# Designed miniproteins, single chains, continued (5): the designs that were tried, part 87

Each design is a single chain, and the fold is of that chain. pLDDT is the mean over its residues in the fold that is shown.

## One batch from the design tools (miniprotein)

Design m19220
Fold by ESMFold2-Fast:
Structure m19220 (fold): chain A 71 residues (1-71)
Amino acid sequence: GTAQRVLAVLFEHPDERLSVAELAKATGLSPAAVSKALRELEARGLVERHKGKTPLYSLSEAGLKAAGLAG
């Protein structure tokens, strides 16, 4: 699904903060589809939203554990 595609890109970039535009480019999804997926992943505690001029997103500690990237 859409959220799984977004999460897969974040698993490849576990220490990075990515914008909606960067995630849309990496997944081939529309910005609207990426935004919806990020909202779902944030609600599940798998992704953190970083406030700024452009919102950026990264894996939470729970997201890193789900990826097998944190103990």
Scores: mean pLDDT 84

Design m19221
Fold by ESMFold2-Fast:
Structure m19221 (fold): chain A 55 residues (1-55)
Amino acid sequence: SMRKREIEGMVDLVLALHEESGADPEVVLKQMKRDLGLSEEEVEEIRRLVEERLA
């Protein structure tokens, strides 16, 4: 779905901010949830994919 591409872009953004600024991915996710109005399901999916790519 189109939403999968948006989630992939959000994962890439979290990882880029982590790499560039050393930001905690969980802190970035909390900020994105607040600023973009993400659902709990969307946050959990992004968290899962970020953890998978950092493993």
Scores: mean pLDDT 80

Design m19222
Fold by ESMFold2-Fast:
Formats: C-alpha cells, sequence, structure tokens
Structure m19222 (fold): chain A 71 residues (1-71)
C-alpha cells in the first residue's frame, strides 16, 4: 500500500538522518524496497509537506529528513 511505502521511506530517511547521510531517490527506493517511481512520488509529497528537504549537490539530487522549523 502507499501508506506502507511512505512509512518505509520515512524510516529510511530517519535512519540516514541519524547517520548524517543524505540519499538519492534511487538509494531511498533501494533501502525501502520500493520502485524509484514510487519513491519519487512519495518524496515529492513529503517535500511539499515540509517533512523532507530536497537539495541539488553537483549532478545529484539529495533528500534528507527536515527538522521541524524553529518557531
Amino acid sequence: SMSEATRRIEDALLRAYLRGEALTAREIAERSGVSVATARRILDELVAKGGVERRREGERTLYRAAPAAPL
């Protein structure tokens, strides 16, 4: 289900965040056991909601969990 896919992606991003890592969509898909297309769709939604930050670094697009914005 999409909810299960979202949970797996958020889990992978949290684990990476705790290790100081930023991941590509492909790496997130691989770690989450979902297709790259599914990962990109879910990541786009999470970025729109502010839960995930998207950055371009060189030739790569990297994703990381976004901490809650300071008030």
Scores: mean pLDDT 82

Design m19223
Fold by ESMFold2-Fast:
Structure m19223 (fold): chain A 71 residues (1-71)
Amino acid sequence: MVEELVRRARELAERARALLPAAHAGDEEARFEVEVLLSLLRMIASILKLAGDEESAAEIRRLADELEAEL
C-alpha cells in the first residue's frame, strides 16, 4: 500500500512539473491543476507520516515545496 501511494505521488509530481510551462504562460486551467496536484501531494505526505513512513513523507513534501517554488 505505502509503495503504491509513493509511486502515485511521484506520478502526480511529474504531472505538475509538466504543467508548469503552461501555468507560467498564463494558462489558468494549468495553474489550477498544479495547485490541486500540490494539495494532493501534501495530503499524501501527511498520510505517509501518519502511517510511520517519515522518509517517504519528507520526500513527497520536498517535491511539493520545490514545485510550489517553481510555480
Scores: mean pLDDT 85

Design m19224
Fold by ESMFold2-Fast:
Structure m19224 (fold): chain A 57 residues (1-57)
Amino acid sequence: SKEEIKKEIEELKKQIEELEKVINDPSTPEVEKELAKRAVERLKKKLEELEKKLKEL
C-alpha cells in the first residue's frame, strides 16, 4: 500500500542518516567508513526506486 511504501522510505532515510554519522565521525576506522559509504549507495538506489513507485500510485 501507499502507506507501507511511505514508512519504508522514512526508515531508509533514517538508516542513511545514521550511516552518514558513522562516515563523518573522525573516530570511525577507514574500513568501517568504506562499508558505510557502500551501504549508503545501495540504500539511496533503493530509496529512488521506492520514490518512483510511490509516484506511480
Scores: mean pLDDT 84

Design m19225
Fold by ESMFold2-Fast:
Structure m19225 (fold): chain A 62 residues (1-62)
Amino acid sequence: LDEKLMEAQNKIQEEYEKKYKEELEKLSADEANKETAKVIEEANKEMEKERQKILEEVEKEA
């Protein structure tokens, strides 16, 4: 009887499922944060460009 083989298979399966679940939850949170960070970064870049334009206009008027 390949009882040892079956036990090894079951343990690997359980370990994989546990890790997969934890990784999925971690990945989901990280992914959401990453997407939010990108949106914020793009908004900041746009603000910086506007800031530069204002600065140049102020210097030109000064």
Scores: mean pLDDT 65

Design m19227
Fold by ESMFold2-Fast:
Structure m19227 (fold): chain A 64 residues (1-64)
Amino acid sequence: LQEEIARLKAEIAKLQKEAEKLVDELLSGEAEDPEKAKQKLEELVARIGELQERLRALQKQLAA
């Protein structure tokens, strides 16, 4: 459980950094394909949310 929690935290942090880079590219107009970048950002946000919920569930299970 603790190892899985650590892995989830690392994955969430990585995805958050990737999402931040996409936001910067969209705001600066540097994205070659803004629509694809926007879709990828939405997918990253959804994935981050899913992983955060899994992390919360595992932390609750560890505390029980």
Scores: mean pLDDT 79

Design m19228
Fold by ESMFold2-Fast:
Structure m19228 (fold): chain A 74 residues (1-74)
Amino acid sequence: RLEEALARAARVEEELERNKEKLSDEAIERLLEAGARTQERIAAALAAGDEEAVAAALEEGVEEVEALLEEALA
């Protein structure tokens, strides 16, 4: 599960890099905010020692970034 989430995150990162010049400043700001929220959730899960919660936080973060990227590029 965590490995799958990491692979998905890597694909999203690659897509962001390809489209960075097409993103508005507002879209970039929203993506950065989503990333910050995901990092906070991952940090909390790590502090709790919950590997499943880390995977879940990463999955949710990837889904949010994917949705924001799709909206920004539409």
Scores: mean pLDDT 77

Design m19229
Fold by ESMFold2-Fast:
Structure m19229 (fold): chain A 75 residues (1-75)
Amino acid sequence: SPEMARRIVVEVAEKILGKETAEAIGKALDQLPDDASVEQILNAAYLAALRINPDQVEKAKKFLEEAKKRVEEAS
């Protein structure tokens, strides 16, 4: 579900990217429409991670892969 995806994405971001980056990603997700799809949530979180740390592309990719896996397992 989109609501679970928002929660999981922030939790995974905190684990991989750290609390401050996770909070910034959470704020970026809050700007999405309430009916945003799971795919839109994952994509927005990934883009936010790249904007916050543009030099850490590998870490952002790892974050996206782990977030996708966790969302799929919860669906």
Scores: mean pLDDT 83

Design m19230
Fold by ESMFold2-Fast:
Structure m19230 (fold): chain A 59 residues (1-59)
Amino acid sequence: LSKRLEAEVLIALGRIAASLGDYDLAIKLYEEAIRLAEEVDPELAEEARRELEEVKARK
């Protein structure tokens, strides 16, 4: 699996975790997604960072 696709999957899982109210898990998933996306897709990494900040604000 490509790093970009892996990051996209982690973002999707982070969104699901946040929707279930598990913000700690969501934060971990977004941080891992950002780490992978930074190497291959800076725009995707920036989108993931925005979503991470939104999750942190809701916590």
Scores: mean pLDDT 83

Design m19231
Fold by ESMFold2-Fast:
Structure m19231 (fold): chain A 64 residues (1-64)
Amino acid sequence: SFPGAREINSVDELIEAIKKVIAQAGVVLSAEQAEAFARDMAEWAKEQGFSEEEAEKLREELIK
């Protein structure tokens, strides 16, 4: 399950949580879908109080 915002203390924990959810769901994204998802997650992370640099790290890790 995706952890609540209060359980996420760093962008690295958020990246691992998102990757784990995707792996458990068995989702395979196209490059376009992965980029859109990564961008949406980065915007959400900024709303949760992560920095621009942390949000960009999240975006880059999710499109690999």
Scores: mean pLDDT 73

Design m19232
Fold by ESMFold2-Fast:
Structure m19232 (fold): chain A 79 residues (1-79)
Amino acid sequence: MDEEARRRALERAREAAEKARAEALQRGDSPENIRAAELVGGHEGALKAGRELTEEGMSRERAEAIARQVSAELEAEAS
């Protein structure tokens, strides 16, 4: 039952990506740099969510697998 944890991690990663995008827009970055900031923000959000799952008692291997899946899914959505 990792689907709820994965969905929660994906929501966290999307929130991080949107925040990074908004900050890049406020700086007046180019469209290319805005997209890059969004992808980096999403990746960092996924890693943070994985760490939070480990702190909640999930095994490191399982949390890392969820973080990798979330990062890959977010990258695919941004492509």
Scores: mean pLDDT 80

Design m19233
Fold by ESMFold2-Fast:
Structure m19233 (fold): chain A 99 residues (1-99)
Amino acid sequence: SMKEMDAGVAAVVEAMGRVFAKRGDYEEAAELFERAARIYEEAGDLASAARALLLAGEAYAKAGDYEKAIELYRRAIELDPSLEAEAEENIARAEEAAA
């Protein structure tokens, strides 16, 4: 289906984000993870979208953009409440780092 093909494109974009993150290019990684999340959302794969938003938030936090990281963690919880415990832990760490 078109949705399955779109999810496949999102997975490739997410894999590119992981490569940039491993290289320490965290801002570029975050932008790729956000793009993957948007494509997953458009495909109706909210669980994968939420996971990609967590990855984007982690990348922004590593880049020092704690405000953006916290925003994305909260969006991840909204799309997939099962991620609440992991996302709240990441929010607490980002708030401590921003203080």
Scores: mean pLDDT 88

Design m19234
Fold by ESMFold2-Fast:
Structure m19234 (fold): chain A 74 residues (1-74)
Amino acid sequence: STQDKLDQVNQEMGRKVGELLEKLKRGEISLEEAIERLREFARELRKKYPEVPDEVIESMEKMAINHLRAKAEA
């Protein structure tokens, strides 16, 4: 179902954000690189899950970028 695909997108996005946050906290990547990698990942999610509306994935991407920015500034 579309809901099952949405849950999968949420799980994959959450894992990617977690990975990027840990790298950012360790100083392994810059905030700019973390945001770039997240944007690339979101583009691949839109291709992988065409059943999930692009606007939903774009909203998740925006929230994830805001979260990365907030954590980098703390």
Scores: mean pLDDT 86

Design m19235
Fold by ESMFold2-Fast:
Structure m19235 (fold): chain A 84 residues (1-84)
Amino acid sequence: ILAKEEDVEKVKVEGVEILLIKEFSDSKEALSPLEVLEYLKKHPDAVVITTIEEAVILAKLAGVKYILAKSPEEAKKLAEELLK
């Protein structure tokens, strides 16, 4: 999941990796767009779930599947459904 820092607690799902992007987070754990792109390229079987439209562009560039969620709560539900 690619999430904004403020939404991390709302999108936490067991077994799902949460990535923060520096443009949308002041966290020291946040990744640059280039670091996110490299991470996704290393995980070609990954599905990206995000509320951030710019993160969809990174998923497309990496050639991975993506789902654009309307809210952090929807992103969490989609992640839980994919794990079933």
Scores: mean pLDDT 66

Design m19236
Fold by ESMFold2-Fast:
Parts: structure tokens; C-alpha cells; sequence
Structure m19236 (fold): chain A 59 residues (1-59)
């Protein structure tokens, strides 16, 4: 899953299940990617932040 894919999924989850569900999903996925070494902690943080912002705007 790319950064763009994560953002789109978070927005979808926010609209269907609410912002809290979207935030948890985005943070969990970004953290997993960082833990697996697929991206840096900085990239994971930025990815989660963008997804959360998009989810909040969708609400």
C-alpha cells in the first residue's frame, strides 16, 4: 500500500465508520510499514498525518 492508497482508504473509512476508525487504521498501517523497514519513521509520520488530515476533512 502506497501513501496515496493509505490516504484514500482513510477517507473512505472516515466517511463509512467515522474519523476515529480512520485515524486508527492510518496510524496502524503507517507504523507497520515503518516497523517492516519499508519507509522511514519520518515518512511514516508524514503518511499518517496526511491520512488523518484527509479523514478529518471528510468528516
Amino acid sequence: MSEEELIEEAVRIAEERGVEAAKRYAEKQAFKMASEGKLSLEEAFQMAQKAIEAAEKAA
Scores: mean pLDDT 78

Design m19237
Fold by ESMFold2-Fast:
Structure m19237 (fold): chain A 65 residues (1-65)
Amino acid sequence: LEAAKERLLRAADQLIETAKDNPEIVERAKEVKERAQNATSVDELREVVDELTRITKELRERNLA
């Protein structure tokens, strides 16, 4: 659980850095990072993964990824 949480926090940080020119995406990525930090179960971490995937897809669709 701890290792998975650490990986998700790093992924969120990478997304924030990648999307730094898009404040709305940065805001969402920060929210996802907060959820990852507060996650206490594998199911909660799975929800974080799904949200990161959606944000990444949005960034890709904007031709910014």
Scores: mean pLDDT 75

Design m19238
Fold by ESMFold2-Fast:
Structure m19238 (fold): chain A 67 residues (1-67)
Amino acid sequence: EERKRRLEEEARRVIGETLRKSKALHDQALAVLEAGGTLEEAQSLFDEMAKVYREGKARAERLLAEA
């Protein structure tokens, strides 16, 4: 049970970090668009956000499956 609890705690940390990083990239992409920046800059940030979310989700799922 202790191993399961530690894996769940690590999954919570991974999810939290992923959501925080994703939110920062989301806010940055939105700020670029609102300030009249280029669509290419916003798209690059959007792509990075999608990558961060995908990788973080996969990591959390692996930890939870192991728990």
Scores: mean pLDDT 83

Design m19239
Fold by ESMFold2-Fast:
Structure m19239 (fold): chain A 76 residues (1-76)
Amino acid sequence: GLMEEVKRLLEKLERGELTPAEIEQFEANRWIGEVLRRIGDALDEAFQELKAGAPREEVDKRIAEVGKQLTEEMKK
């Protein structure tokens, strides 16, 4: 499901194992996810920063915050 895919990608990102190809695939498919759309701007900004060579620690913080927002949204 969508949540399992998002969790998998976030866990890989946290471990620094997410490949550029996986980032591109995640971005390409973000439009099909209703949940992803709600947090899309924050995720898009985080992945764009990562692709531009921003420090992973800064991107990880933003992704973690997005994950918290996603969890709260799923509880509603």
Scores: mean pLDDT 65

Design m19240
Fold by ESMFold2-Fast:
Structure m19240 (fold): chain A 76 residues (1-76)
Amino acid sequence: DLVKKGEEAYEKGDLETAIEYYAKAADEAWAAGDYEAAAEYARKLAEVLEEAGREEEAARWRGIAEQARALAELAK
């Protein structure tokens, strides 16, 4: 579970590893068409990026999360 690995890394203070796992989780969820999960993981990634001082990347992933959320609402 990529999300759990990201969470465990974050709890240990390893922001770099947490970023890698959350990014992969968001990408795989998006590729699978699971836009609800993609939005959640992209949001978590943005939060960790912001904590790491990577504000530009955090803003990009917040945008991806919003797009994924919109796509999830259209999936019927």
Scores: mean pLDDT 85

Design m19241
Fold by ESMFold2-Fast:
Structure m19241 (fold): chain A 118 residues (1-118)
Amino acid sequence: MVEEKIEEYKKRIEEDPDDAEAWYELGEAYLSQKKYEEAIKAYKKAIELDPSLKAKALTKIGEAYLSQKKYEEAIKYYEEALALDPNNKEAWQKLAEVYEELKDYKKAEEYRKKLKEL
């Protein structure tokens, strides 16, 4: 099912390389297959083509880095997503999870408190 969707999105991009939504959806499909580097490239292309997708795509790039245990990169992208959308509950939750993995329990608790205030 996911492989079929990847081919569908690739076909859309081949027909219209500027289809930012198709690049975003391709990123989602790669992320589902744990193809993290391909997912990150697709999301970055979506942002380049349509900056209105930036907050959403940055959160997904953060998830791809977190799944690879690249915590510093994950933090960077989640913080950038929150700078664009401070009400992004997913990004606040993921930052708390990252800092807990880093054993920075004070920062993890600060982000959990912020999540409860939303």
Scores: mean pLDDT 85

Design m19242
Fold by ESMFold2-Fast:
Structure m19242 (fold): chain A 65 residues (1-65)
Amino acid sequence: GGEAAAKAAEAGAKAGGGPAGAASYMRDLTVNGDASKEEGDAGALGGMAGKDAASAARNARIAAK
């Protein structure tokens, strides 16, 4: 799950043309995640998946190093 999320995040950056694509992708994740942020970890299913994707991307990249 986490590795696929990390790959998806980087694919978004590449498709959008580097940093601009990454910003757009992160914005979508932040907007969706922000809507469910106050509900906490246990209350979020799909909405928090967007935030988890960002965390998974970091963890996968650190592990790859």
Scores: mean pLDDT 50

Design m19243
Fold by ESMFold2-Fast:
Structure m19243 (fold): chain A 65 residues (1-65)
Amino acid sequence: MDKEKAIELLEKARELSTNPEVQKLIDLALKYLKEGDFVNARAAIREALKLPTSEEVKKLLEEAL
């Protein structure tokens, strides 16, 4: 996981997401990435991918992994 690229992709996904649960998991992943916790950041992204969201948001989340 490239930290800077992952942050950029997650910030874009957050802007496009209208699902509050997905947005919360993206915020959690961003917090973990800023702390250097890549294991928990990836776990949060994987949980977000299980939720209903747009294809564009899913693609950004998958690229952030």
Scores: mean pLDDT 84

Design m19244
Fold by ESMFold2-Fast:
Structure m19244 (fold): chain A 70 residues (1-70)
Amino acid sequence: SERDELIALAQLLAIEGELFYAEKTNDKEGVERALKDAEELRKAHPDLPEWLQKRLDEVIKRAKEILEKL
């Protein structure tokens, strides 16, 4: 539904901001929280539009890459 998509998008935007801030501050725990939040969002919304799924998957991938370099 449109409402569920907008809620998921709002949560994704918050997670992207959390990850960006955590990366810039070298906050490993913040990156781990952003990763967990992104994975939980993906699990909660299996029927997301492809563009939103791709964006969420990129956030998960980026968080994992950052954690490998910390």
Scores: mean pLDDT 85

Design m19245
Fold by ESMFold2-Fast:
Structure m19245 (fold): chain A 74 residues (1-74)
Amino acid sequence: MELEKKQKEVLELIRRAIEADHEELLKLGEEYADKVEEYEEALEKASEEFKEELKKLEEELYKKRKELAEKKAA
């Protein structure tokens, strides 16, 4: 199913971003944000399990991106 493929792509992108270094995370963060916006409405229809995992990964990614932005601003 197309939705299931997109869900896996988003999760894998987030997981990769969490493990990425500073430079790679900045690039992946932009790609992730764009993808999430495109899929957000469709993902609202996804299972609760997927939603919870996505939320946890988004929070981790957001925190890491914020830390990187602060370091780059220094």
Scores: mean pLDDT 65

Design m19246
Fold by ESMFold2-Fast:
Structure m19246 (fold): chain A 56 residues (1-56)
Amino acid sequence: SDAALLAEMTAEALRLLAADPSLTPEQVRARLRERFPDAPEALIEEAVREAVLARP
């Protein structure tokens, strides 16, 4: 489902940011597009937004 895919991509975005906190939202989006090539762009944008907002 889109909800499950969004959760998976958000978890990956958070993992990327934890490993390299200097990554920009644009760089996180690029990595998510590469890892989830069939994901709709809207879900990638939402995953990045959720991950950025969840950071301490």
Scores: mean pLDDT 84

Design m19247
Fold by ESMFold2-Fast:
Structure m19247 (fold): chain A 65 residues (1-65)
Amino acid sequence: LLSPEEARRLAEEALGFVASEEDARLAVEAVRATLAGDYERAAALSATLSDAGRVAGVLALDRLL
């Protein structure tokens, strides 16, 4: 079980290798929205991400499930 803070930290670590600063911010926001239960916002943010940003976000979310 991951806290929202731990999930955000893991997403930031993953993004450090693959995403631009904007993709990193969007992926962190998508994870944050998912943890808040705002799945429509999370889906919209994910659609805006580059391929690298989406991969980083999926990896962070996979650790939550």
Scores: mean pLDDT 61

Design m19248
Fold by ESMFold2-Fast:
Structure m19248 (fold): chain A 81 residues (1-81)
Amino acid sequence: SKQKKLEELIKRLEELMRKLGVSEGAIKELVELLRKTGDIELAEELIEALENEDVTRYTATVLRAIGEVLDQELAEKKAAE
């Protein structure tokens, strides 16, 4: 259920980013980031920021997504040591 909702939001985000002329490389990196976080709220905030042309909100939300992935990978590294 949650995974299906996340994938539907990711598809909407990809279509919106392509419409705005974002590069395919940047789209793929952001999609992978969102899939790693599993965070539906981040995907919704990114869509809202892009629809409202809110570059500051978009950037802040991308940085939060990067932080969540970094925290997850650091926790996984500590568990493996």
Scores: mean pLDDT 80

Design m19249
Fold by ESMFold2-Fast:
Structure m19249 (fold): chain A 74 residues (1-74)
Amino acid sequence: MSLEEIRKEFAEKLRQRLAETVAALPADTSPAQLFAAIREVIREVIKETVEKYPDLPIDPEKESAEDAYLKLFG
């Protein structure tokens, strides 16, 4: 599979998980809490993507969510 196809799958999965997670949060959720929830979703989707595509040079246990995101989309 191409990196472009992996990026498309990641983007769709991330969109779905983010929508579900944000919808479940209380209306009075602080910006810091919202950011933490978003970061956790990104980390989880990265982990699932690496488990499916082990040839990716990303270690979800060693890399920050931001670093892994940049490797996929930067």
Scores: mean pLDDT 74

Design m19251
Fold by ESMFold2-Fast:
Structure m19251 (fold): chain A 61 residues (1-61)
Amino acid sequence: REVRIENLSSVEPSEEVKEEAREHALALADLFKLDEVTLRLRTTVMIDGKPVEIELRVTVR
């Protein structure tokens, strides 16, 4: 499935954070048997020992 991630935050998220967002979107699409999912995800993650607040748009097709 195609996954697209858009950063809506002023800070560029790490690859680990993007992977977490992708996993969440894929899990929801698979769990509910959805053909297309668009999520707006806001979270606080620990990057290099620092809490960082990010917002991403994730689209699964």
Scores: mean pLDDT 76

Design m19252
Fold by ESMFold2-Fast:
Structure m19252 (fold): chain A 58 residues (1-58)
Amino acid sequence: DEERARRDEAIKYAIELLKEKGHVSQEMVDEIMETFGFDREEALAILEEAVKKLVAEK
């Protein structure tokens, strides 16, 4: 499932960005959109899921 693999990579990337910056920013949304080819709504959902996963892993 190529779509799921791309989404999983994007979530992993977003988790690393969140670890470095400590908060969600517009620059992160833009970077996910450009790097993985998601639209803004999908990039926001990926960041939301990355935040949830980062919290849940503690």
Scores: mean pLDDT 77

Design m19253
Fold by ESMFold2-Fast:
Structure m19253 (fold): chain A 62 residues (1-62)
Amino acid sequence: EKLEEEVKEFEEAIEAQRKEVREYLLENGNEKLAEEAAKKIEEGGKKKVEELRKEAEKKQKE
């Protein structure tokens, strides 16, 4: 698949998951956990996207 398409799809999935998880945890009354989980998901997704781009670039150049 094209890297750009994969990255965009992955970023959208991460954003959707972040919202869903945060909402679920807020319903349970754990506001701190909801914020931490949302931030962790967003940061993890961003790092994964960066790794995907870096690996693709490395493979293409070598």
Scores: mean pLDDT 76

Design m19254
Fold by ESMFold2-Fast:
Structure m19254 (fold): chain A 70 residues (1-70)
Amino acid sequence: EEVKKLVEEAKKYGKEAVESLKNGDFESMEEHVKKMEEKLKKLVEKGKTEEAFKLGGEIQRELKKAYEEL
């Protein structure tokens, strides 16, 4: 259950970071990225390293795509 909550929270912050970037709000994007990274770090600490890397990579791809569309 805790792992599922961490995954859901990381996805939420990642989505909020992408939305902030699409709006040109780099300060909000950075804050959401920091919160996402905190959740991903907790997943790694719980032994969910592969899941954390896959999720982080997917969000990073979305951020890159959003940045290229600016």
Scores: mean pLDDT 83

Design m19255
Fold by ESMFold2-Fast:
Structure m19255 (fold): chain A 60 residues (1-60)
Amino acid sequence: SKMREIVLEYARTFGDTFSELLAKLKKENGGKDPSLEELIELIGEATERGLAVERELLAQ
């Protein structure tokens, strides 16, 4: 199923992107946990990257 492929690739891309951005932000702020507002921004960036994978798969 095309939808199953899209969902799985979105989930993988989101998770990897969120983890990388979270680690980078913690390193940049001296190991301090991000605020809720910062976490919302990271979720937005991870979502956008996941949706880019959806757009690529739909273009095939």
Scores: mean pLDDT 83

Design m19257
Fold by ESMFold2-Fast:
Structure m19257 (fold): chain A 55 residues (1-55)
Amino acid sequence: MKKLSVEELRARYGETFRRAEELLKQRNQLLFIEGDMSPEEAAELIRRLVEEAEA
């Protein structure tokens, strides 16, 4: 399968991408206590969540 960049995800899924971003923050709130997630890691998770939701 092809990899999608963050910008491609944003263009393709638009609002869904924003919602996936919110879900990531909600899910990793507890993880933030132990260690903060980098923007790149967040983008990877957003990409995965959006692709799984649309698959």
Scores: mean pLDDT 57

Design m19258
Fold by ESMFold2-Fast:
Structure m19258 (fold): chain A 62 residues (1-62)
Amino acid sequence: MKEIIEKAKKIFKELLKEISYEEALEIAEERIREEAKKLGLSDEEIEKLVEEFKKIIEEEVK
């Protein structure tokens, strides 16, 4: 879901103020998994969201 990705992007940006890019990325991915699991998404849907988030961050930051 787009909302989970946007929330993870916000968390990633906040984390970048205090920790490294790699650490922030790892934590943001974990937050996507937690949020999606709370919404009852399947493991496949969770992995798809993580992959979409990674692609968005790579395009926007790298």
Scores: mean pLDDT 77

